# Ledger of designs, part 35: designed miniproteins, single chains, continued (4)

Each design is a single chain, and the fold is of that chain. pLDDT is the mean over its residues in the fold that is shown.

## One batch from the design tools (miniprotein)

Design m13197
Fold by ESMFold2-Fast:
Structure m13197 (fold): chain A 82 residues (1-82)
Amino acid sequence: GPEEGIKKAIEVLKKALEKTKDELSKEQLESVIESLEKLDPKDKEEIEYFIGILEDLVKKTKDPLLKKALKEAVKIIKEGLK
């Protein structure tokens, strides 16, 4: 469900945070993780809105590690929504 998807996405992003050396990418990953931790897993509209924000970040980022981690997180969250 949505709660499991969000938790799994947070795990993926935390692993990416351990591997990243870029200061801006670290700040962006930390911000995304914090936002996901604050999401209500019962609010599907809020989750879908946040997916849109993450997809926009994927388009704007040039860091391949950050881009890959964000894409994987989006996929996991979408799978959790069914």
Scores: mean pLDDT 85

Design m13198
Fold by ESMFold2-Fast:
Structure m13198 (fold): chain A 57 residues (1-57)
Amino acid sequence: MSPAEVLEKAKAAVERAAATMSPAAAQLTLDIAVQEMREAGVSEEDIEELRRFGAEA
């Protein structure tokens, strides 16, 4: 999966969790996605974008 696809998938998962679950579930989803992105070799800038996205959702 490309870094862009990983980021889009992560954003969609966090947004879904925030919309349909508790804030704690959204935070857990964000933390898991950040770990997956790091393991996939995604840039720190893209990881930071996901963190900002999650904080605003």
Scores: mean pLDDT 76

Design m13199
Fold by ESMFold2-Fast:
Structure m13199 (fold): chain A 71 residues (1-71)
Amino acid sequence: DDEKRQQAIKEISKILGISQSTAKKILTSESVAREVLAKADEDTRRQIGNILSDKGVGDNVLDIIAEMHRA
């Protein structure tokens, strides 16, 4: 649901200290997601993963986080 996606965007925006438009790009652009997540620490990535999993959105971002943590 778009409503759950918007809620995830707001929560990610607050955690990363970025704009909601940038947080939306994390969910819609793999290149932006990889760039931003690579700059975050492991704990921050886990928090983002928990938000996305709880809201049932951002499967592509969840896959990227899992890939980074399996390396």
Scores: mean pLDDT 83

Design m13200
Fold by ESMFold2-Fast:
Structure m13200 (fold): chain A 81 residues (1-81)
Amino acid sequence: AERVAEGAREGARAGGDPGGSSRGAREGALRAGGDERTAEFAEGSAGLAGGVSLTVGEDRETMAERAARAAGEAARGAAEA
């Protein structure tokens, strides 16, 4: 569970925009052995958090950290369900 969450966080953080963070979170979760459901939750959460961050005028670095945090939490929750 923690490995999948960490993979999602690392992938999301490596993204340069909300779309990149979404794709990174999905790929990171899958690479770490997560299933499609976990990867989709990580993808959606990263994209939403990143998009909201940019909408309120935050920097790309802040966006990446918010997306990473959201992706990790979503992946952990999905893996524990």
Scores: mean pLDDT 78

Design m13201
Fold by ESMFold2-Fast:
Structure m13201 (fold): chain A 88 residues (1-88)
Amino acid sequence: KLEELKERALELARELGKLKAEKPEDYIGLFRLMAEIEDELLEIEKLLREQGYSEEEIKKKIEELVKEMKKAREEAYKETLEKLKKEE
């Protein structure tokens, strides 16, 4: 449930990093992944609110997740660039 949505958000962040490295000109693909990430974050926020978390707790949890997602995106981007450099 909540953990599944968190895992999906992290996976989408990794996909975004990979796509940015492989096809930085694919603006539509990048925007689509960013929109999917936003939808997952909104669903996580909704579930946390339904579980009785306060607005301050929700904000903190979302900020922590966004920080993790930024790290996952950056790592996937660097990993993908390194693989591409080895090809040519």
Scores: mean pLDDT 82

Design m13202
Fold by ESMFold2-Fast:
Structure m13202 (fold): chain A 79 residues (1-79)
Amino acid sequence: SDEQLEKVYKLALDPNATPEEIAEALGSKTGEEGGYILEAYNEAAKTRTTDIDAIIKKLNPKTEETKKNIRDFLEYFLS
């Protein structure tokens, strides 16, 4: 949901936020997915790119669920 993505975005901006907190906001039980979201935000912010596919390719997430969550987050963030 947009509210869920907004919460994830705010956590990604917080230097004290953990991958586990980001994963919990996504409804995941593991910090691995939260780590990918944090890396996606850092890559987009660092490069100032809107090429979501390039960011996902660089991060190389292992599951389609993680790819979708990264895409949904970046589409929300870069809109």
Scores: mean pLDDT 73

Design m13203
Fold by ESMFold2-Fast:
Structure m13203 (fold): chain A 64 residues (1-64)
Amino acid sequence: HMELLYKTAYDAAKVALLNGESEEDALEIAKQSIRATAANLGIEVSDEEIERIAKKALEDVLKE
């Protein structure tokens, strides 16, 4: 489950940045993608975990 949430956040952040969104907006979009995916799968994820995964995904996109 965590791997899927990370990949969802990574893909969302990458698309946002390619579309010219700021890093702050890309982070928010990544968080929303995690929330949507978790809700669809019935997975419980804390706000702290969402923040951690989204930040890691954004950082990894920026390192490309």
Scores: mean pLDDT 84

Design m13204
Fold by ESMFold2-Fast:
Formats: structure tokens, sequence, C-alpha cells
Structure m13204 (fold): chain A 84 residues (1-84)
């Protein structure tokens, strides 16, 4: 577990319950995709559905790490495509 990933999780988890809810996820992803504009509720729900393996509408730490890896891969693929 990296200190950076844990700090990021805690920064996104605004109520400190150890889970990232839909509103916290929306705020975080809008920060990451600030250059693409604000995400809609439907786009946030799609990300939740993709990584929320227990179906409670929230992400635990392991699910959040999977989301971070996904976002990093999406950003890397986009940058590489723009350079090609």
Amino acid sequence: MSEEELRLFRAVDRDGDGRIDREELRAFVNEVFADEGELSDEQVDELLAKFDTDGDGRLDYDEFLALLEYLAQQNAARVLAERS
C-alpha cells in the first residue's frame, strides 16, 4: 500500500467512513478529467458499476485502487494515441 494512494483515498472519502460514495467519486473524477469537462451522473454511475463488485453503490479501498489503475491506463493510452 503506497502512502500516496492512501492519502488520495482519504482525501476523496470526505465523510471518513472508509468508502467512496457516488458524490465523492464524481468530485474526484471531475478533478482527474478537468480538461474534458464535468462528468454527468450517468458517467459516474458507469464507473461505479464497473468497479463496485458488491453492488452497494460505493467503492472500498481495493475497488478504488482498481479505478486508479483504470484511469491511469486511459490517460496513458490517450497520450500515446495523440503522439502517434
Scores: mean pLDDT 69

Design m13205
Fold by ESMFold2-Fast:
Structure m13205 (fold): chain A 83 residues (1-83)
Amino acid sequence: SAEEQQARGEALAQQIQALLRAMTQAAEGQSLDAVRALVDATIAQIAALMDAAQVAPNDKAAILAEVRHWGESLLRAVARRAA
């Protein structure tokens, strides 16, 4: 039903947001290489969650692009602090 689809979408969004928060917290005080590995692992985890939820390919691609841009911003912030 539409209600079940919406509820699944909201649950998925909350899971993705929780992973992004966990990634940000885990990145604190870490080396640039450790943060790169953490970003890559988080992207892979989010992709797997979307596959399990059967997210449409175009929506999956759009969400992953946003997550990658966010991860790149985090890496730039870490690099600036290391410089």
Scores: mean pLDDT 85

Design m13206
Fold by ESMFold2-Fast:
Structure m13206 (fold): chain A 55 residues (1-55)
Amino acid sequence: MKAVIEMMNGETVEAEGEAEVGDKVVAIDGKIYNEKTGELLGESDIDGEGVVVEV
Protein backbone atom coordinates (compact mmCIF):
# COMPACT_ATOMS: atom_id res chain seq x y z
CA MET A 1 0.00 0.00 0.00
CA LYS A 2 1.11 3.61 -0.55
CA ALA A 3 2.32 5.70 2.40
CA VAL A 4 3.46 9.31 2.76
CA ILE A 5 6.22 9.93 5.29
CA GLU A 6 7.21 13.27 6.82
CA MET A 7 10.88 13.32 7.78
CA MET A 8 12.17 15.31 10.77
CA ASN A 9 14.03 17.66 8.41
CA GLY A 10 10.67 18.67 6.83
CA GLU A 11 11.02 16.61 3.64
CA THR A 12 8.22 14.30 2.53
CA VAL A 13 8.82 10.97 0.83
CA GLU A 14 6.49 8.40 -0.70
CA ALA A 15 6.90 4.75 0.23
CA GLU A 16 5.07 1.50 -0.37
CA GLY A 17 4.49 -1.16 2.26
CA GLU A 18 2.64 -2.01 5.45
CA ALA A 19 2.18 1.13 7.56
CA GLU A 20 -0.35 3.05 9.63
CA VAL A 21 -0.64 6.80 10.19
CA GLY A 22 1.52 7.68 13.19
CA ASP A 23 4.06 4.89 12.68
CA LYS A 24 7.66 5.91 13.32
CA VAL A 25 10.21 5.27 10.59
CA VAL A 26 13.99 5.34 10.36
CA ALA A 27 15.90 6.09 7.15
CA ILE A 28 19.48 4.78 7.08
CA ASP A 29 21.87 3.98 4.22
CA GLY A 30 19.26 4.97 1.63
CA LYS A 31 16.50 2.72 3.03
CA ILE A 32 13.38 3.52 5.05
CA TYR A 33 12.20 1.05 7.71
CA ASN A 34 9.04 0.92 9.79
CA GLU A 35 10.15 0.84 13.45
CA LYS A 36 7.11 -1.23 14.50
CA THR A 37 7.42 -4.04 11.94
CA GLY A 38 11.05 -3.73 10.84
CA GLU A 39 9.83 -3.88 7.23
CA LEU A 40 11.49 -1.99 4.38
CA LEU A 41 9.10 0.69 3.10
CA GLY A 42 11.30 2.17 0.40
CA GLU A 43 14.41 4.16 -0.44
CA SER A 44 15.45 7.66 0.58
CA ASP A 45 18.37 9.96 -0.27
CA ILE A 46 18.23 11.30 3.30
CA ASP A 47 18.93 9.64 6.63
CA GLY A 48 16.97 10.34 9.78
CA GLU A 49 13.71 9.80 11.59
CA GLY A 50 10.20 10.35 10.30
CA VAL A 51 6.54 9.56 10.78
CA VAL A 52 3.84 8.18 8.49
CA VAL A 53 1.28 10.95 7.88
CA GLU A 54 -0.91 9.35 5.17
CA VAL A 55 -1.74 5.85 3.87
Scores: mean pLDDT 78

Design m13207
Fold by ESMFold2-Fast:
Structure m13207 (fold): chain A 83 residues (1-83)
Amino acid sequence: SRVRELLERAIAGDLAAIAELAELIRESDAETARKLLDELAAALTAKVGPVGAAELFSEGLLLTLSEEEQERVEKEREELLKE
């Protein structure tokens, strides 16, 4: 399975594989996306710990985020900090 191959590469710290998985998750239906995200998060956390997993996933995700998605994330962050 392509997903399994990408997951194994991502666990090894391949940022390109993490980016490809992040894009696949984004383009998938809600059920498939949730499953893939959970599998990636669990596998990375088991391999490098929670902090390392978050950093690797964030780096890979940033490579795949469109300008529109980046703006949306920044806006949500600003709204949470708005008082």
Scores: mean pLDDT 66

Design m13208
Fold by ESMFold2-Fast:
Structure m13208 (fold): chain A 97 residues (1-97)
Amino acid sequence: DETVEYIKKALKAVEEGKLEEALEYLKKALEAEKNEDVRNAIKKIIEDIKNKEDKENIIEQLRLLIIQITKDAAEAEALRAEQAALAALAEALGLEL
C-alpha cells in the first residue's frame, strides 16, 4: 500500500524534526489515496504541521492513521479471499448460484 509507505516515511521525518520532508511525503500519500476519510485525515495532519502543532500529537495522529489503514486493508483482503474461496467451491461442485 503506497499510502501507508508514504505515511510511514512522513512519521519518520516528523520524529527526526524534518517537517518539510514530512509534508512532501504526506502530499504523495494524498495523491496515492482514493478513500475520502483517509484523504481528510492526511489533510488535517498537513494543516497541523503547518500550524506548528505539538510534535507528539502529530506523531500520534500518524500512528493512528497507519493502524486504521492497515486494519481496513486487512479486512478488505479477508473479504476478497472469502469471496474467491466461495466462487471456487461453487465451480468445483458444478453449482449455479
Scores: mean pLDDT 79

Design m13209
Fold by ESMFold2-Fast:
Structure m13209 (fold): chain A 139 residues (1-139)
Amino acid sequence: STDEIVQEKLDELETLILNNSLPLSPEEIAEMLKTLKELSGLEIPEELRTRFINLVLTTLKAFLSLPLEEQLKLPESILLDFAELLIFLAREDPEFVKEFITEKHIEKLEKLLEELKKRNASEEVIKALEEAIELLKSL
């Protein structure tokens, strides 16, 4: 069932975090962003919703903790997944996002957006990141 798939994927992602003695690598963050974005398209069971939201937040914070140069090395599909998950979380639970996303995180995202525009990144990625930044500033 979809519920069993959601639970299995959340258990796998939580195990990945628990077993890492070091900060998550860019490759691990990319895998987590992709998996969480796929799960965000499914109906998450109410009993698993808190676990899902906490994993999204943890992964978004891990991405924001990466140096700008490491963020820029990630595929555009992963940058899009990041921006869309951030939009999803900000719309689903704006009060929760407001508590955990700081002004420094917003400044870092604005720098990422500026560099992506200079590098002629896809319009879809640029637009999604602009929307994410606008939502965060409105909180």
Scores: mean pLDDT 85

Design m13210
Fold by ESMFold2-Fast:
Structure m13210 (fold): chain A 85 residues (1-85)
Amino acid sequence: SLAAMLERAEAIIAEDASEEDRALAEQLVAVTEEQLERMGIVLPPAERERLRRTALLVTLAQLSLARRSEEREKVLKIVEEFIAK
């Protein structure tokens, strides 16, 4: 099932995620949820939770990949600027 796949992917990515990356990912997800509410997009609770979990997972994966590259600082700056906006 998709839920089982997400749970497995979360476990793998979470083991490699730094505390800083996790906090940043959670903040980015929260800003995204606020933007959806401003646009008048109301999701059912189950779909909202699925979107939240998927967005967090994707963000953590992107930050984890960027951590292993010389472009990590550039990626972090872009995410921080998006959050500040």
Scores: mean pLDDT 70

Design m13211
Fold by ESMFold2-Fast:
Structure m13211 (fold): chain A 62 residues (1-62)
Amino acid sequence: GPILETARSLAVDGRLSLEQLKKVAERFGIDPAEVVLELQKRGLNPNDITPEQLAEVLESLL
């Protein structure tokens, strides 16, 4: 879907940093702070995530 495609387009070597995470979240109208908190609740590192992990979290917050 559009979230996953956007996340993949910003990925470097299949990974996203916090700055890319913020850009994807903001594009879809989601608070980056809420995304970071949800990633941490799932035991994921907001500074080093896959596009698939980010898409799952963003879709859960929509």
Scores: mean pLDDT 88

Design m13212
Fold by ESMFold2-Fast:
Structure m13212 (fold): chain A 60 residues (1-60)
Amino acid sequence: ALDGEAMAHALALLGSLEKVDLSRLDELIAQYAADHGVPAELLPAVRAAVEHMLAHFNSP
């Protein structure tokens, strides 16, 4: 199950970007966390939520 708070951060991150470069995903998450004060303990959950959402979004 995905954490609701991590899902909210993932949605905000993805919504702030016109296109997500998966090769830079870790950098984008780290920058978002620094800008928005996301707790370090949530970073793995935010990453998992972003990956989950991108997998569903890339399905036509």
Scores: mean pLDDT 72

Design m13213
Fold by ESMFold2-Fast:
Structure m13213 (fold): chain A 77 residues (1-77)
Amino acid sequence: MLDGKEVAKVLEEFLGVPMPEELIKLSGEELLKLTPAELAEIWPQAAGVAAVIIPLLRNSKDVEEFRKKLEEFRKGL
């Protein structure tokens, strides 16, 4: 199961901006239930990629796989 703190670190590294405190307070399970629209509302800097981030997170078995999928997505930009 994905650790919310580890996911937050990966997202902060990917976007180059700090994760909002509201998202940091969410559990890993709550983060996985978040819609792309809800993520974009809480974290506007992620709005352009929110629709990609949430599916990648849900399809990753661990934080390392999530990091790898984000890097592959970034290369495709």
Scores: mean pLDDT 72

Design m13214
Fold by ESMFold2-Fast:
Structure m13214 (fold): chain A 66 residues (1-66)
Amino acid sequence: MEELIERLKELGFSEELAEELARIVASTRDPEVVERALTLLLVRGEISAEQAEAAMKLALEEMEKR
């Protein structure tokens, strides 16, 4: 969890967005839930396409560890 937050912040996510996304990843076993959350942020212009792609990769790595 904490490691995921730190890595998301390195990708340019705000602390608030990094914590929210990490919480979503921790609460679900379904990668589609994470993908939907990232898509909403991207559509709102809150993150770039590159940030969304990198964050999805990190989320999948974190979910695999469980």
Scores: mean pLDDT 80

Design m13215
Fold by ESMFold2-Fast:
Structure m13215 (fold): chain A 88 residues (1-88)
Amino acid sequence: MEEERKKVNEELKKLNEEYKKYLTDDPEEQEKINLAAVYEQVELVKERFPELWEEMMASLDEEERKQAEELLEKAKKAKKELEEKLKA
């Protein structure tokens, strides 16, 4: 587990460095880039540690879980929009 956590942390650092290349003066675009980065980080954790992710979500109260789900939905949408923009 600790060795896998180290590998995941290294991949998260690489993702953050990749997203820094998309710096922009537009605060709305910057927010979308930040949300897309969060989505990729969450998906990486879900893929590598699905049991830990489920335990973490189960530990949240109803309101916290709703807020987390809303944030993830926004992050997923931002990631999709960013990918479509880069392919154009």
Scores: mean pLDDT 72

Design m13216
Fold by ESMFold2-Fast:
Structure m13216 (fold): chain A 101 residues (1-101)
Amino acid sequence: SSMLQEIVSILQQMKKEITKLVGEVASDSTEGEIQLMLDSAINITKAKLEKTTDPEEQYKIIRLMLDAMTEYVTDKVPELKSKITEIANAALKEIEAVLKK
């Protein structure tokens, strides 16, 4: 529960950082699509994490989601590819630390 709350907090912070960057360069339509995708991905990931207690499986769920999100966002806004990748990698590193206690 506490661990899940911390993971969700990290993902929400990542979403804020990505949305801010996208809002600076992309159309309102593209920003809206990315915002909805990020919200959906975080909610789906949270639901999956609630169904497993294995830290290795939790890590795999998060990594696959972050990879898919990074691909989607960088396809829509290729000029932000390096920054989005750095943000996603930072979030994964923080989550890995949480899963290891």
Scores: mean pLDDT 88

Design m13217
Fold by ESMFold2-Fast:
Structure m13217 (fold): chain A 88 residues (1-88)
Amino acid sequence: SAEVKELQERAQKLEGEVQQWLAEALSLDLSPEQRKEILDLVQQMDRLSQEFADLVKANAPVSEIEKVLKEYEKLAERLKQLVEQAKA
């Protein structure tokens, strides 16, 4: 459906941004605590990414697919905040 395609496009764009932030984090002198928090976020985001893909494949309701994407977006925002904090 057009709605699912829009959600997939949003997810792909955000995944690209997340990959950029992770690459940036690798260039920073992160504390052990910051590294652990980023690793924990990446693991949670990987699980949500898999859940999103599974729901799309199963033709799940758009509302369920969007709910998972919103959870992923919230974790991505936290990752961005951690990277910006580490740069300061």
Scores: mean pLDDT 88

Design m13218
Fold by ESMFold2-Fast:
Structure m13218 (fold): chain A 94 residues (1-94)
Amino acid sequence: MQYLDYTLAVTLSAKNAKEAHEAAEKGGGIVRAVDEEAQFGSVELPDGSAVNIHGSSENTFVLSAPDEAAALKGVELLEKGGIKVYKVTKSEPV
């Protein structure tokens, strides 16, 4: 089992998790689960990797992925879907 133990904090043009997940679908991802009230969802990347997107505040999100490469592919999907990425803060999981 791959654990989603790598995290990226991102500032996006998306206001909420719904807009972020709609962009991920447009970018070629498959949305597996979305909870709009909790601002949480799961996206499957074209390579089969999973990325969870969690809304932290307006325009601020946390991406959880098995590794940095998968997290960066998640960001690329959001950009391809029409979302602007203003800031990326890398964090190391413990």
Scores: mean pLDDT 74

Design m13219
Fold by ESMFold2-Fast:
Structure m13219 (fold): chain A 93 residues (1-93)
Amino acid sequence: MEEDIKKLEEAIQTAEDELRKRLSPEAYELVKKYADKIKKATSPEEIVQLRNELIEELKKLGYSEEEARQAADLAVSIGNLKGMLEELKKKLE
């Protein structure tokens, strides 16, 4: 439904805006890159690996383990929401 697409787009935008407020531009772009990889992931094991890689990369940028985990969890959420949005758009075509 067009309304469901709008709700998913709004949820993605809200999560991305939260990350943009908390992270440097470099860290924000890194999180977006990993969210896109998570969207394309085909197994739960691949998602866990990508989340763990993002945590380590954010720690290298000077974020605490807690901050890195929170950002990585948002990246997983964004990736999953973007995947759902892509599937809904394909169903309407």
Scores: mean pLDDT 83

Design m13220
Fold by ESMFold2-Fast:
Structure m13220 (fold): chain A 70 residues (1-70)
Amino acid sequence: MEVVERLIALIEERSREMDPKNQALLAEVIEDLRKTRSPGEAYELAVQWSLKLPTEVANVVHRALREALA
């Protein structure tokens, strides 16, 4: 779906600007998002991940969600 593809692309773009540790965490988020089949499923997964991620990494996910799902 276009929305899920856009969400993944936004996270991938921002992950390149992060340190290697945070890039690895965002890579796991991206891998899980690629397995989702709807915008709703992707939203639920991203929210669940944000509860477990460091604040700086969670902020990347939240910003990508706002931009992709607006």
Scores: mean pLDDT 80

Design m13221
Fold by ESMFold2-Fast:
Structure m13221 (fold): chain A 87 residues (1-87)
Amino acid sequence: NLDSELEALEKTVESLIEMKNYDATATAIQLYGKRVVEELEKRGKFEAAKEVQELTDKAVEAANSGDGEAALEYFRKLLDLARKELS
């Protein structure tokens, strides 16, 4: 179930941010964002794929700068777009 997987991912990223493990946060967001982009491109949803890539890049940049709140905000927007476009 996609919703359960996305909830588990959000909880994982929240936990990494709480631990201030920003390297792991950036890696998790980057890997998941890439997977969503590839799936959207396979479905011909190129505009949604571009939006997910932009959100992924912003979330990774925020995580790498130690801004966990901004990283989580962009990641949640990415997850919302994944729910909308992949369900």
Scores: mean pLDDT 87

Design m13222
Fold by ESMFold2-Fast:
Order: C-alpha cells, then structure tokens, then sequence
Structure m13222 (fold): chain A 102 residues (1-102)
C-alpha cells in the first residue's frame, strides 16, 4: 500500500486515495484486508468518493453485499463524483449484484 494513499485518507482527500488505489492493476497485490481494518466505519459519513473506495475494498475481499451497499450509497451522491467514477461504481455494483445472484 502506498504511504500517499494512507496520507490522503487521513487528510480526507478521498479522490486522491482512490486514485492511488486505482493504480494497482492486480487485486491480489492490494492489501484490502489491511485497508478494511484501517478504514471500516471511519468513512461512513464522508464524501461519495470515500463510499466508492469502501465499496471497492469490500468488493475485492468478496464481501459483495457490503460492496453493493457502499456503491449504491456513493451513486445516491453522484453529483459529488466524476463521470468516470459514476461509470466505475455502476460497473462494480453490477458485478457485485451478479455475484450475489449466483
């Protein structure tokens, strides 16, 4: 995990933290368990970007029910997200719901 991503989260710069997480191509290389432990419950009242990041963490940990919840919450505040973030959240929400439907 990049020290820059941790710093961004501490400063509530969730767009920057999301950017650093998005640079990791292989999900297996991302310490999602450590990220969940560090941020679980701390981002619930934060920006739509923070909700999107939590959704991504839960998604990659296989916690699709929680991932879908956070993506839906982020999309309720889509005016705070870039068009690319909205499309990304919709894509991951669809994938999470497909996993739950299996």
Amino acid sequence: LSPLAIKAFKEKNYEEAFFYLSLIVDPAEVPYESLKALFEGKLDEASAGALLVMGEIYFHLGEYEKAAEYFKRALERADELSPEQVNYAKDLLKKAEEKLGK
Scores: mean pLDDT 68

Design m13223
Fold by ESMFold2-Fast:
Structure m13223 (fold): chain A 67 residues (1-67)
Amino acid sequence: MTPEKEAFYKKRYDELVKTLGEEEALKHAIERAKKGDDQGILDVIALAYAGHPEAKKLVEELKEKSK
């Protein structure tokens, strides 16, 4: 991954945590991503890069469905 994309996801994650808190950010991102919301999908990807196991599993499921 390019350093610019990593920086983008890191900033996204930091903003979510500051606005909603870590637990609420995870819940909202998962719910939105499951509904097919592009913003929710980006937020889940950001959480997966931060190392959240639940977010990583959802990213894998979304990739499988896009095949």
Scores: mean pLDDT 72

Design m13224
Fold by ESMFold2-Fast:
Structure m13224 (fold): chain A 97 residues (1-97)
Amino acid sequence: EKKALELKNEVQKLLGEIADRARALLPDDAAVHQKMARLAGLVQEAVDQGVMEKDIEFLEKVKEIAEKALAELRTATPEQVPGLLDQMIEEVEALIN
């Protein structure tokens, strides 16, 4: 319970940092903003439905995905940003199914 809340807060913070960096590289790209909104929505929906046995495992894997994406975004060009966000969305969707 305490661990799940802590992980949820860490994931939300990482997604916020990713959104900030994506906006810095592509400030007027509506598709990038929509991809970030979809990512946040997927994470929130999965946690709200709350599978007690998988909640911590899901959040730990999302944190790992987000940390890898944030590291890649630090060296990414603007052209690479949509592809990195699509990869994150696919990996998170795979965890839900």
Scores: mean pLDDT 77

Design m13225
Fold by ESMFold2-Fast:
Structure m13225 (fold): chain A 99 residues (1-99)
Amino acid sequence: SPTRKALEELIEKAERFLAELEREGAPQVVIDLVRALIEALRLLLNDETATMADVVAAMRAFLAQARALTAEHGVPEEWRERLVAFLEELLALAEEMAA
């Protein structure tokens, strides 16, 4: 399935990013959001009815959550910007694979 292959690639990229965040001591909220993203993508991977539109919609939802993070959530601006940049790149890749 093209959707399955796309999900596997997106999960692999997200897992590599999670490893970088953990190595560099990222805020727990940032780590937890990336873990939640990986879980959501794995849920879609196990859903035979899931489409690339569902993948893109999930990615947009997590990007919106990342953009809403503030210093009050324990997230310095530099970590929010790094998370947002990663999710924007991952969303762009998902949109390319949907085409």
Scores: mean pLDDT 89

Design m13226
Fold by ESMFold2-Fast:
Structure m13226 (fold): chain A 67 residues (1-67)
Amino acid sequence: IADDIRALMRRTGRSTISRGQLARMLARRYGIPFTRAYQEIYRLTGQRYLSFSQAVAAANAILRRYL
């Protein structure tokens, strides 16, 4: 997941990833329902835009819980 997040940030030229972008990535790659992923990211971070480290930490916590 870290490599996927890094690739997306590099492709977009942004220093942050939105909560929606991360939730869509988790839904498409791991089959986690978008709404569930979106709510969990909000619960874990409280942020609309996540740094690389925040995004990786949130993704790993969600994957550990639901996979």
Scores: mean pLDDT 80

Design m13227
Fold by ESMFold2-Fast:
Structure m13227 (fold): chain A 75 residues (1-75)
Amino acid sequence: TRLRIMAEELRRAADELEKKGLLEAARHLREAADLLDSGPAQVPEAAKHIMKAMSVSDESFEIVRRALEEADGRS
């Protein structure tokens, strides 16, 4: 499903963020992925966490943006 694909790409991005020491951004993406796995009713809350991850730094913004583009291309 589209939500499953997005959750997978967000978890990959979270792993990359953790390796770069961007732990706060990584935590937000993992929370977003878990919310997306719980179903479509949690999409607004997941989007909030994605936005928080993107706001941490220019580097986290770029990593999250690429993950969202990859998820869209797979959907």
Scores: mean pLDDT 86

Design m13228
Fold by ESMFold2-Fast:
Structure m13228 (fold): chain A 64 residues (1-64)
Amino acid sequence: SLRDIAARLIQAVELEGLPETVSRKEVIEAALKNGLATRAQVSEAFRHLGKEKVTLDELRSLLD
């Protein structure tokens, strides 16, 4: 589900110590490095948000 994907992306961002605002590319690299999500799953989340750069709070909004 999108919620499960979002939770894993948040975990990837936190594990890599990325800043509050992250690009799609940075999240893809973090997720792949940590085995938490595929490129397609990251792309789905970013398409849902409609942006190439998102805040960690915008990623958390997908959990609701």
Scores: mean pLDDT 86

Design m13229
Fold by ESMFold2-Fast:
Structure m13229 (fold): chain A 70 residues (1-70)
Amino acid sequence: MILSAEEAYELLDKRLTELQKELMADPSVDKMEAAERLLEVRNKAEELLEEGKLTEEKLDELLAEMRKEL
């Protein structure tokens, strides 16, 4: 389902905050790499939101790809 702008921002901020807490708590994670990937996911999600194409499924996909690479 396509998210409204308000729903998309709330969901994005919540999920990115939760992921950031996980990554910052892990001493084996490269903090610079984690910060760069969080920024990439945020930028991609915001682009999709501007186009009115951001779905909950697509956001979950972007976050899953990030987790897999870390």
Scores: mean pLDDT 74

Design m13230
Fold by ESMFold2-Fast:
Structure m13230 (fold): chain A 59 residues (1-59)
Amino acid sequence: LDPRLVDRVEAILEADPRATTAEIARALGVSEATAARAKEEVFARLPEERRAALGERRA
């Protein structure tokens, strides 16, 4: 996956933790499947504390 795309998804989630996969896909001009994969990569690379906080908000 393109690391630039992952970085952009992380920036969107930092600005709006409630952004849905569809909103991220629309903002970046990619498919929802690509946005979902990039979101998974963001969560995988975040420290445990940051990942837990974002996960709780998006439950």
Scores: mean pLDDT 71

Design m13231
Fold by ESMFold2-Fast:
Structure m13231 (fold): chain A 67 residues (1-67)
Amino acid sequence: MKLVVVYAGTSEEEARKVAEELAKLYGADEVEVIKAKTKEEALELARKARREKGALAFVLVDGKLTL
C-alpha cells in the first residue's frame, strides 16, 4: 500500500516524520510526501492521490493532521 502525506505550513522534515509514523501504523510499503502551498491545494492533492489506486492519503496543515 502507498501512503501519501500532503503538507502545507510545515517543514518537509516534520512531514516526513509524520509520514514515517503513519507508515508504521498502517503497514505501508511506499511513502511519499507532497508539498502544497495552501490547505485547499493540499486537500485537492490528497484527493488525487486517493483516486490513484493503492494510495492512503493524509493532509498535514499547520501541524494539524487529517484524513
Scores: mean pLDDT 79

